# Designs tried in a protein design run: designed miniproteins, single chains, continued (4). Part 23

Each design is a single chain, and the fold is of that chain. pLDDT is the mean over its residues in the fold that is shown.

## One batch from the design tools (miniprotein)

Design m12820
Fold by ESMFold2-Fast:
Structure m12820 (fold): chain A 101 residues (1-101)
Amino acid sequence: MLTVTAEAPEVVKRGGYADVTVTVSGPGRVIDVSALLVKGDGWEGEAVGQSDGARIEPGGTATVRVDVSNAKPGEYTAVAAARLEDGSGAVGPGSKVKVED
């Protein structure tokens, strides 16, 4: 089973970036990974920031940068996604992020 996890800073300043470390493990050929900063606890929440796609190196880890300049202060979740060569995707559990002024 392909597993995607996101690790984000606990606190980020408004007007900056959240650097999210994405780890992919398990079988499958990954093209790229990305992250969303969403309001609330899940990937179905309102997206307030998105990273560009990043290539994942052998070893299964990449850092992606999410622009949080438009996020209001509050509690958010960083959610990572991987795209696979067969056109499928995988989404992992979120990491909590607090946006502060």
Scores: mean pLDDT 75

Design m12821
Fold by ESMFold2-Fast:
Structure m12821 (fold): chain A 57 residues (1-57)
Amino acid sequence: SKEELEERLRELEEKLKSLKNPSIELRILLTTAEYFLELGDVERAKEAIEKAEELLE
């Protein structure tokens, strides 16, 4: 759901803030997810969030 994706994005943003040197790739993915969530494009937002989560593993 959109609410679940918003929560996951918030967690990723908090993790990004805790990093000393966040990657540009991570920042782009979070910005992309935020953009698609604002548009209501849940599918594309989910893809961006999943890619960002994979980079943090």
Scores: mean pLDDT 82

Design m12822
Fold by ESMFold2-Fast:
Structure m12822 (fold): chain A 90 residues (1-90)
Amino acid sequence: SEEEAIRLGEKYLETKDEKYLLEALEKGAETMLKVASSEKTREALEEFVKKLPEMKSVEEVLLLLLEKRIELSGDTSYLEEALEIIKKFA
């Protein structure tokens, strides 16, 4: 699901079609819910979605999603993956 979310995000960058961005966020949210399965995770995801209109780029949105996942799961391996994605799109 995480790999699928990344592919959908890349599709959005190519097409600029909002539907792919929404699908990527849904897949990312599913992954986060599986990891933490807590009310705090659901609230954090809702806060994330509310911040989307203030983002300057899709790369910032993807980074914020991955940072939230790291904070909730405690797995820092996702930070390295996020950095590689940003380098690819920058």
Scores: mean pLDDT 60

Design m12823
Fold by ESMFold2-Fast:
Structure m12823 (fold): chain A 92 residues (1-92)
Amino acid sequence: SAALADEIVDMLVELAKQGAKLSATQEGGTVTLVISGLSVSQLIGTALRFIGLGLDGLDVKVSIEGDTLTVVIGGLSPAEAQRIVDTVLEVA
């Protein structure tokens, strides 16, 4: 679980360096990420990376609507969820 949170944090830092616009909201152990400012091909690649984390045991739902990728991540501890939100606030 901590390793999956670390992977998400690393992905978000990488995306911000690529010029992504990031926002995050938290509800308990669930984080909703909204990712924009990337090309459609980059959004698809990012969605596939999050789906991969879901296959590794993380509760992940992804959707692409126009130029926006929404990722809902469940099953996190409150501390893991807070760390993800704090990362987005620092790099957004």
Scores: mean pLDDT 83

Design m12825
Fold by ESMFold2-Fast:
Structure m12825 (fold): chain A 64 residues (1-64)
Amino acid sequence: SEVKRLEINAKTLELTAKASESFAEIARKREENGEEVAKQSEEAARLSREASEELRRKAEELRR
């Protein structure tokens, strides 16, 4: 069903965001260009979370 596909994709994007957030923390601790890499990873996490929220909204609308 389309709802299940959207929910699975939303969960995948949430996991991707968490992985990017963890990578940003590691990058900052490693010191070599850590701040620039961390900022890029945090931006990727933000975009993944926004995409996940959008897919969850679409799934909710389709349940009606």
Scores: mean pLDDT 83

Design m12826
Fold by ESMFold2-Fast:
Structure m12826 (fold): chain A 83 residues (1-83)
Amino acid sequence: SKEQRIDEIVERLKAGDKETLESVLAAAKKVGVPRTEINFIRAAAVLLGAEPVTELIEPSDEVKDWTREDILELRKKLAESLK
């Protein structure tokens, strides 16, 4: 399910997967997520162990169909992981 996909991506971000972070940030930009939320996702992932990324690339197949709501759900799960 899509919910399971979101959970899987969150776990990859917590494991420091730079490629997954770059793909998620590209998807967020493509679906028009506000810059403040994109900046939060980037910062939260880096705090959890992801390598810092300086450029956005095209979204991977795993996230290219994600909507704004899917990105905001991922943001929520990342915030939960920082508690």
Scores: mean pLDDT 80

Design m12827
Fold by ESMFold2-Fast:
Structure m12827 (fold): chain A 77 residues (1-77)
Amino acid sequence: SSPPTLTTPEQVIALLEELVAAAPDNAQLHYLLGEAYFQAKKYEEAIAAYERALALDPANERARANLARTKELLAQS
């Protein structure tokens, strides 16, 4: 049995993927999924999630900044 506490980026990703599947037009969930992918160093997946968050809420300055940073990190790899 999985513990009820979310302690790893992978556990957070799994929960957020379920929530996004239930509410695919929720910009905040896509943003949080992008954050979780970024913490897991899954930069390509983080970029896709941030781009979806911005498509749903273009006023999300944090998603815009984190998207730019993630693209820079991926380009430096």
Scores: mean pLDDT 83

Design m12828
Fold by ESMFold2-Fast:
Structure m12828 (fold): chain A 90 residues (1-90)
Amino acid sequence: LLAEADALPAVLPENPVEGARAAAEQAELLAELARRAGLEEAAELFRKAAEYFRKAAEALEAGDLEKAEEYAKKGLEYARKGGELILEAE
């Protein structure tokens, strides 16, 4: 699946709005941690992930499941790339 432990984007079927919001919060925390570690590229990717997860939550609240899925996929892609950069930095 797209969601891995390092990024913890919790787009949960039981509560997808809460999951998307949690994923955005986690991405923001990872962006701050990456910046503090000097990983500017990873920080930028996690910042973008957070933006998309917020948009996904907004779309879910509006009942736009198609847009929510598109935004969630983009958020997951950015979070995954950010996580890969952190792992490669050891």
Scores: mean pLDDT 77

Design m12829
Fold by ESMFold2-Fast:
Structure m12829 (fold): chain A 73 residues (1-73)
Amino acid sequence: IEKAKKLLKEGIEAYQAGDYDRAEKLFNEAIEVAPDSDIAAAAYMLLAKIYKQRGDTEKAEEYFKKALDIMKK
């Protein structure tokens, strides 16, 4: 759990710095460490934002739905 929290925080810092490639890698690692968690839901939401900014609306929607599925349960 602590490792996933650290990865999410580092990913958010990379996202805010505009390093989207690094942010994407860190968010994927956070999801792998803590799948189906609040951390994974947050990481999926941020991945959706990255893909929306890249113009990949379909992939952005997929990540957003994954985040919602975790949060609703």
Scores: mean pLDDT 81

Design m12830
Fold by ESMFold2-Fast:
Structure m12830 (fold): chain A 92 residues (1-92)
Amino acid sequence: MKEELREEVLKKVEELLKKEAEKAGLSEEEKEEIKKYLELLKEILERLSEEELEVMLKLMEAMEAGKLDWDPEEAEKARALSERIREIKEEL
């Protein structure tokens, strides 16, 4: 299950960044930064728990659906996840 969740999260992030890049008319330098970010994200996802990956996937699905009204618990989980990602990034 963890491997499937990691792949699904990575795919959704990649698709979302691709759509945003297309809309914003990003430069080649900016596109290269996105690729570097995706490589770093793969290493971060390796260190996340199954529960953390599920939270990330739900957040990505909410963004794709254009859902702006998040429950306070969802917002808190998003902040906790962001802090966890920062910790992992500091260790890498």
Scores: mean pLDDT 71

Design m12831
Fold by ESMFold2-Fast:
Structure m12831 (fold): chain A 70 residues (1-70)
Amino acid sequence: MEESLEYVDKLKEALEAGDKKAAQEYAEKLSEAEPSLKSAVKTVLKAALAGRVSAQGAGDALKTLIKIES
């Protein structure tokens, strides 16, 4: 859980910086740490990269999903 939350924070930072490569890397690491959330992580990442969700909104959604699973 703590490691997964760290990946969410780094993913959020990468999205805020416009670093798509870093955002994809941390999304992959998060999906590896939380395999049950892989589909949700992919959907949120795609929405954030398309500008449909803010970096903060993406981070908040992923943190909520991790806490629900735990």
Scores: mean pLDDT 80

Design m12832
Fold by ESMFold2-Fast:
Structure m12832 (fold): chain A 55 residues (1-55)
Amino acid sequence: AEEAARAAREAARALGLPESLATAIGGQAKMDAEQGVPAEEAARRAEAGARSAAL
């Protein structure tokens, strides 16, 4: 769960998103993993969210 959250925050930062959005995206990825979403799927959702926010 924590690894997925860190990867999601790093991706959001790489896209230039505000820290508040990076934190929210990372938190959502962690929650998804804790709710039983596979880590790979949680990461894909986080990446899609980061790209959408960067648009």
Scores: mean pLDDT 71

Design m12833
Fold by ESMFold2-Fast:
Structure m12833 (fold): chain A 61 residues (1-61)
Amino acid sequence: MASIGEQIGRAIGTALRAEGSREERIEAAKEELLRMGMPEEEAERIAEAAVDLGEAARELD
């Protein structure tokens, strides 16, 4: 069983790899969290946070 931290880490990695619009990156991260068994509402919220981190990292480049 993966820890919540491991699940979030994978979602962040997916969000950082995803290209395209913010919505597309959120969907990619959300799908990864759903695959790991996270409820849809929590997956959406965490995917948004992961994408926001990825956006911030790209803007600083």
Scores: mean pLDDT 72

Design m12834
Fold by ESMFold2-Fast:
Structure m12834 (fold): chain A 64 residues (1-64)
Amino acid sequence: MSLEQQQALNEGASKVVEYAQQGDREGAQKAIDETGKKLRDLGASDEQVQNAVDALQTQADVTA
């Protein structure tokens, strides 16, 4: 991944954790969706986007 893609993923992960800790499952899901969209806009492959979304979904599930 590029530095820009990695920064977007890290920012998304931070938002997902914050929402999940608050019990805001809708906010966490929105953050996951927005992160995936941003990664795609930054030129990430469909596989890279799917892997990132799956990782963020897992992070939300274990944090909530």
Scores: mean pLDDT 81

Design m12835
Fold by ESMFold2-Fast:
Structure m12835 (fold): chain A 81 residues (1-81)
Amino acid sequence: KLKEMIEKVKEVFKSLGLNPSDEQILALFVEGDKDGDGYISKEELKETLKELGFEVSDEQIDEIIKALDVDGDGRIDYKKL
């Protein structure tokens, strides 16, 4: 499951011209889920990507959420990836 999640997220990032490491993707979920509720909001995603050294536009953030938002609630449920 963890490997599949990393691979799926990595492919989404590659489609946007980003090339994250497996460690950066793990850090994104660990650091991005600030509430520990299993969801990453748009604000949490933007802040965490910036902390990891990625320059991302609001449009790229929206595309990442759209691609990974399994529930359609505007957040990433990474446990369902």
Scores: mean pLDDT 74

Design m12836
Fold by ESMFold2-Fast:
Structure m12836 (fold): chain A 108 residues (1-108)
Amino acid sequence: SANREAARATARGGVESLTEAIADLREEMKAEGKSDEEIRKAVDALAQIYANALAKYLEREHGVPAAEARALAKEIVKVVVEGLDANLSADELLARLTAAAEAMIDEI
């Protein structure tokens, strides 16, 4: 059976990977002269892919209930979009994502 500690470690790894992928995508798109709106849309799509993959992994490997896993995925996407709109650094975004993910796992 999955335990809360293992689920937290998995969630931390997932949001770390997502934050790195977002930083790389933003750097590439800025170098190509893409607008803030184009970057925002691309990052939102990327966040949805990573968040949904993490949620599915938590359900399958750590026994997180489907409803809670879906709520976590939605919260991750929300934090990413709000963080982008607030022009957060990668470190600030990672801190917020880690706090949100761990808090939600702790409520399960």
Scores: mean pLDDT 87

Design m12837
Fold by ESMFold2-Fast:
Formats: C-alpha cells, sequence, structure tokens
Structure m12837 (fold): chain A 78 residues (1-78)
C-alpha cells in the first residue's frame, strides 16, 4: 500500500464517522490526518463510530493518523 492508498482509506474511514480531517500524504508509504473541525463539532461525534474509524485507520497502516494529541484525546473521550 502506498501513501495515496493510505490517504483514501483514512479519508473514507473518518468520513464514515463524521470526522472532518485534512489528509496529507507525507511519504510514499504514509498518510496523515490533521483535525479539521472545531471542538464543538467533535463533541457531537458518536464515540462508537469514532472508535471504529480509528481501528479502520490503523488497519490501513497510516502513520500519524491524527497529527494532534489534543484532537485525538478529544475524539477518544467524546
Amino acid sequence: MNGEEAAELLKKAMEDAGIKVTVEIVSDKEARGIGDMTREEALKLDPEKVDKALQEAEKAGAGGVIDSREFLELLQKR
């Protein structure tokens, strides 16, 4: 899997959960998701859908899936 394929899988998984991310290809093997939503929008997300989306992103092998610790913590607690 290359970075473009990882980016597509990451984007699809996040969109299925309603998570808005800007997906960046950082290498030929890696794609990274950058949080592109407000705290208020993130708090409205379904925690079960978020967990599923994060699991699907891990399967895609996308390193640094969420490039913000604060955003990741917000998603995991909400």
Scores: mean pLDDT 64

Design m12838
Fold by ESMFold2-Fast:
Structure m12838 (fold): chain A 78 residues (1-78)
Amino acid sequence: SKDAKIKALLEEAYRLGREAGEAFLEGDYERAIELVRRAIELLEEAGALAPDDEGIQQALEDAKQALELIEKKLEEAK
């Protein structure tokens, strides 16, 4: 079902987000960026399936903001 697809996308996106947080705390900014970008793709797919879901839209906004912060940290580390 559509709901089952959304649930699977969100579960994977949140798993990737947790792994990205771990990579960030370890100073592995390149890995954190890779994981957040993958999470964003899954959240965008979930958002396309549920365009009126404010929770998904907020999660996507939060993930994009996290990506910008991690990219800035990577630039500072170079």
Scores: mean pLDDT 89

Design m12839
Fold by ESMFold2-Fast:
Structure m12839 (fold): chain A 79 residues (1-79)
Amino acid sequence: SAKEETEKLMKEMEEKAKKLKPEGIEELEKEAKRLKEEADRLAKEAEENPDDKELLEEAARKYGEALQLEAIITLAKRM
């Protein structure tokens, strides 16, 4: 179920957050920002090229990766 998948993902993110040093948090913040900027660019290209499904899928993937990194950062800052 979606709930079980979300719980598994959250547990993986918590595990990664526990291993993060303060220096690693800054690096992940930069990476999350880059991924969001890349996702926004790809999403814009996908709007201009609606027949190119790969652009939309790549945008969704990059945005998802950025959100996962932001979740890990948030968890690490709480620890």
Scores: mean pLDDT 80

Design m12840
Fold by ESMFold2-Fast:
Structure m12840 (fold): chain A 56 residues (1-56)
Amino acid sequence: MSEEEKKLIEEGLKKANLPMVYLPYLEKEVEQAKKKGLDPKEVLEKMIEMLKTLMS
């Protein structure tokens, strides 16, 4: 995973006020999305929204 992609995940978590413990989990999901030909940004946004729902 590129340094730029890692920063996007970190910023996404910070912006959503989610704990950094989810960082390696989201990195794995983004890499799997790329392997499946899915948009990694769309998958990241969906995962963050799901985590926000579970944390509320």
Scores: mean pLDDT 78

Design m12841
Fold by ESMFold2-Fast:
Structure m12841 (fold): chain A 88 residues (1-88)
Amino acid sequence: KEAEIERLREEVEALEKELEDLRKQLEEATTEEELRNIAVEASRLAQRARKLARQAEELGDHDLAERARKLAEEALKLASEAVEKINA
């Protein structure tokens, strides 16, 4: 159980770094193709984060579950920002 929680924490931390990289890519993106790719990757990150949140809840780590849910919400927001930038 402890080893499983530590593994989930490492995965959440990895996704947090991926989100920061996507955020940087969004600031630098100039083409519609780049923006579409960012939106897709951010949406996939949100799905992965939700899965980790569910697994953390099942293991009883409510703090990690909330952290992963917040990450999923931030990723979906980034995907929306990328789509808005395409339409601007």
Scores: mean pLDDT 87

Design m12842
Fold by ESMFold2-Fast:
Structure m12842 (fold): chain A 60 residues (1-60)
Amino acid sequence: MHELKVEFDDPELAREIAERINREDPEIEASVEGKTLTLRSDLPIETLIGYALRAIGESL
């Protein structure tokens, strides 16, 4: 299992991104604690990074 952590300035944005990832990709577990978004999956780390960047872009 791979894990990726991303810190945001806005905890609301982190939460919205986690909700989007959990809705759109059941193979990725997204969780938020404060400003930190944590992604966990057996998918390659490059895939996790790609999903994070896409979700961020769609939320802007």
Scores: mean pLDDT 78

Design m12843
Fold by ESMFold2-Fast:
Structure m12843 (fold): chain A 68 residues (1-68)
Amino acid sequence: GESERKELEEKLEEYKKEIEELKKRLEELKKQLETDQSLELINEYIALSLRLIGLEFEREILEEKLAK
């Protein structure tokens, strides 16, 4: 039973790290978009924003499972 909980805790830490990295990249892109609204930058911002939303959702599900 405990080994499963440990695996979930490790996945949670991985998600938290990726979420932090995505937030940093999104802030950088947001600053670039203040002066350059190219389709490439807009598309990248959208793609990373969607990925962040997905990871935040996965994090919430995982936290709920760990709370049991």
Scores: mean pLDDT 83

Design m12844
Fold by ESMFold2-Fast:
Structure m12844 (fold): chain A 60 residues (1-60)
Amino acid sequence: MIKVEVEFPSLQAAIGAALGVIGLDPEAKVRVEGTKVTAELPDTEAGREAAEYLKEAGEA
C-alpha cells in the first residue's frame, strides 16, 4: 500500500488534486482536510501513477 500526504496552497488546489487521484485510480482512498490531501493507494500501476501525480501536484 502506498500512502501519500501532500499539503496544497489552497482548498481549490487540494480538491483538484484529490479528483485527479480518483480519476487515475478509482480504488484510491482519498481524504481532503482543509488544504491537506491524504491518499492510500494499492501497489498497482494505477496506484503508483496516482501517487506520483499527487506528489507532483503538491510540488507545483
Scores: mean pLDDT 80

Design m12845
Fold by ESMFold2-Fast:
Structure m12845 (fold): chain A 100 residues (1-100)
Amino acid sequence: DHDYEKAKRLLENARDIRDLATALGYASELLKEGKYEEAKEIAEKVIELTRKRGADESVAEVDEDGDVVVKPDADPTDERERLGLLRAAAESVIKKAKES
């Protein structure tokens, strides 16, 4: 799959948070296409990379519906909080893939 291959290349050579966000975007497209296993694989790698980069996981969580819930005082300019948001978004993709 084109999106899966693009996401994998971005994650193998990820330089910054934008590469991680772009790869997660491809995981969302894979989820829409019914490619649940590929979407989960990409999202799991995004979680690993955000954690290695020091994600603040307290900034956001995933609710029972699979939606991302962000704390009211989140700072969008803080890189650790932005990584925490990506981690929560990736967990949302995994939850939706498992429930499909």
Scores: mean pLDDT 82

Design m12846
Fold by ESMFold2-Fast:
Structure m12846 (fold): chain A 62 residues (1-62)
Amino acid sequence: SAHTRAGLEAIARGDYETAVAHFREALAADPSNEEAQRALGLALARLGRYDEGRAYGRQYRL
């Protein structure tokens, strides 16, 4: 999706806050998007938001 691509571009720039926003939009449109699920976890970890990453991991069963 456009949001998944934009999120990956944000990660490449080191803009993890923007990446999280894009991956959340991608998952709102398609909760089964495994690439967006994994990338969201990575972005949240880089921000130190580990509790949110764990919550998403439980929700999406990764």
Scores: mean pLDDT 77

Design m12847
Fold by ESMFold2-Fast:
Structure m12847 (fold): chain A 69 residues (1-69)
Amino acid sequence: MEEALRLEMEGGVYEIAAAVYKLIGDYEKAKEYLEKAIEYYEKALAIDPENEEARNGLKGAKEALEEVK
């Protein structure tokens, strides 16, 4: 499950990038990176549906996306 772990980690990286863009006031970039984070967490869950980290990341990214709308 190295691939699922990598996708989960990439989701986390995009989530961090979104947080940075939000801090500098670039909400369009923050939204774009949150959408990428969601995509990568969903890919991780497609491989390992019981991945709690990917599930938690997906929930967090979706909540953050609602905040920047």
Scores: mean pLDDT 82

Design m12848
Fold by ESMFold2-Fast:
Structure m12848 (fold): chain A 110 residues (1-110)
Amino acid sequence: MEERARLIKENLLGLIDSHVRARDVEGLRALLEIVRLVLEGRPASEAGEVMAAAARERARRLGLPEDEIARWEASWRVVGEALARLLRELTDEQLEELRRRIEEAIRALE
C-alpha cells in the first residue's frame, strides 16, 4: 500500500513538472480542480467532466473538427476518472502536498 501510494505521488509530481515545462497553466488548473474534488470526496465522474471540459476547450482552440473534439472529450473524461481513482489511493496529507505544488506552479507561471 505505502509503496503504491509513493509511486502514484511520484508519477503525479512528474505530471505536474511536465505541465510546468510546457507552460500549460490550463492543464495545471484542471489537475488542481481534480485534486480538490478528491479531497472533498466527490465522485470520479466529476473529475472526468473537469478533464473532458479542459480537453474540449483545447481541441476547439486547435481548430479540430467537432467529431474529433467529441472523441477527445470522451477519451479525456475516462482519463480524468482514472486519475481521480489513483488519487484516492493517496493520504489527505499527500493530496494537500500535490495541491500546494500545483498552486505554486500556477503562481510561478502567471
Scores: mean pLDDT 85

Design m12849
Fold by ESMFold2-Fast:
Structure m12849 (fold): chain A 91 residues (1-91)
Amino acid sequence: GKEELTKWFLERAKRLEERLKELEEKLKKAKTKEELEKVLFELEVLLGIAGIEIGVAKLVGAGEEALKKLEEIKERLEELIEEAKEKLEKL
């Protein structure tokens, strides 16, 4: 039912959040153009995944709690992508 779908998407959101934190640390440590390009690629892939998760969650009627978590992750990924692009421009 809806409760099980909401829990399932919350667990998926948790995994995305863990990957986001790992990429945030990689971005902070990145010093070369190649390292920044790799982190940017991984961030854009994760943003794509988050977008698909939000789309599917809405389609299957997952609860608002799961949608808010996924949207928060999407916003944070967009911020990190902007930061990565700015760092690349300064090299």
Scores: mean pLDDT 89

Design m12850
Fold by ESMFold2-Fast:
Structure m12850 (fold): chain A 58 residues (1-58)
Amino acid sequence: MEEEERELVRQIFKEYLENKDIDKVKAMIEELKQRGFEKAAEKVENYLKGIEEIRKNS
């Protein structure tokens, strides 16, 4: 994983976990796609959906 890709992914998770700003998280995922990291963007989006599903079932 490239340094820029890793840094963006970490920032997305930090934003999601600490601020829970979904609009900002979506914007950062779009930035991953624009930088050509489409597979990373898909993995992050799927991971976040999984976390939301766990929270709903808690």
Scores: mean pLDDT 75

Design m12851
Fold by ESMFold2-Fast:
Structure m12851 (fold): chain A 71 residues (1-71)
Amino acid sequence: SMAELQAEIDRLLSEAFLLLGLARSEPERRHLEAQGYYLLGRAYEMQGKLEEAAEYYKRALELDPEFEEAR
């Protein structure tokens, strides 16, 4: 449902925000943040919001250029 999609988006945003709050650039934290943005991209894509999805996928690749799932 749309409400479940929104809940997933909110959850991933909260998770990404927590990772940013740690203010450290460790490879494992960058990868987790990239994964969070990738999942946001998928959630928007499932909703048909392709432009928003593309921006989140772009952000995931900016954090981890080798993130194959976002290619």
Scores: mean pLDDT 70

Design m12852
Fold by ESMFold2-Fast:
Structure m12852 (fold): chain A 55 residues (1-55)
Amino acid sequence: SEELEKEIALQEKNKAVTEDLTRQQFTDPDALQKALALIEERHKKAVEEIKKKIE
């Protein structure tokens, strides 16, 4: 499905941008690691929701 591919690609792009901004924002490595882990978790949930809506 073209719609599913577009939505997942947009979510992946948003994740990459958010990670890049987060790396620029955090000076503490431990805080950065925790923030990146949360971004990864949110991304996985967002992809699951996209799949449920479209499939």
Scores: mean pLDDT 81

Design m12853
Fold by ESMFold2-Fast:
Structure m12853 (fold): chain A 74 residues (1-74)
Amino acid sequence: MELSPLERAVLEELSKRPRTAAELAEALGVSQSAVRRALDRLAARGLVEKRTGADGRTYYSLTPAGRALYLALR
């Protein structure tokens, strides 16, 4: 399964804690649209999931499969 450098960086940031697309864009120095595209691809593969936080924001987190893949890439 091919992961782009941005998809790998997203998995790394999400391995630390759940984050919004805006937080990922700021942390990685890329546009929010680029982050959302990467998140959509990762979600389609079952590697990340999205949830609404108590603050009404959408957070992304690693699934067990996403965490296992991230660890295998190190």
Scores: mean pLDDT 82

Design m12854
Fold by ESMFold2-Fast:
Structure m12854 (fold): chain A 61 residues (1-61)
Amino acid sequence: GKIEEADKLVEEGEELLKQGKAQEALLKLTKAASLYIEAGDVAKAKEISDKYGPKIQALLA
């Protein structure tokens, strides 16, 4: 389902962040957030933004 797909994208995004691939991680995490919103889990989408957003911005700056 959408939640399971989003969970996999979060895992992939975390792996990409560990590799320093911030731009690719952003794309994966953005897709995950969109899928959580479509599934009705807006809180989970916000959690992803709050948790990974600052780190991605720091790596891209």
Scores: mean pLDDT 83

Design m12855
Fold by ESMFold2-Fast:
Structure m12855 (fold): chain A 120 residues (1-120)
Amino acid sequence: MITLTESGGGTFREGGSLTLSSKLTGDLSRVFSVSWYRQAPGEPERFVAEITRGGIVDYAPEVAGRATISYDAAASTSYLDLRDLRLEDTATYFRAALAMGEDGKWRVVRGEGVEVTVVA
């Protein structure tokens, strides 16, 4: 079984910064892409950032210039750094990955997420 475990949530100050991490564990053969999503209370789920195999990165317009996504293949861990935090960054953040298990099958793996609250 392949699982995602997110950490780094909590309460943060407006104008500050945060780092979220998400570790892939289990029977892993390959990871193709790592994507971060967020869902604010009463809002739809939204894309935040993605990094693909080969290092291609993409960011949602609302976080462009404030976010950095990275992936440490040796640790199977993705990091999402957010700077210049806004009250609107309050959401549950979670990772999805397109990964191949040792059974040779591709699957999308999704974490349960971490809660982030930004306060004035």
Scores: mean pLDDT 80

Design m12856
Fold by ESMFold2-Fast:
Structure m12856 (fold): chain A 93 residues (1-93)
Amino acid sequence: SHMKEKAKELIDKLFERLKTLSEEEVKNYVKQIARILRALGFTEQADELLKLLSLPKDEILRKSKEIVNEAIDQMTEEQLKRFIEALEKLLKK
């Protein structure tokens, strides 16, 4: 799906940016992504993301990207549209 590819590209861009941020800022972004996923109905993936917050920064980044990409693969086109809109807003901050 073209929209799945776009969502994954936005995630790649976001996570490259997160590598340059502090651990506290990374945790805040992961919390925001978890809220977005929960709003879209991905409650299990949101809970998994929040469990990562006790790990070191590098592990948070690696594992959260994996979880988010797995959620993207399960999304409908309507969910993808909402997710892309939310990611574009996060990238503007």
Scores: mean pLDDT 89

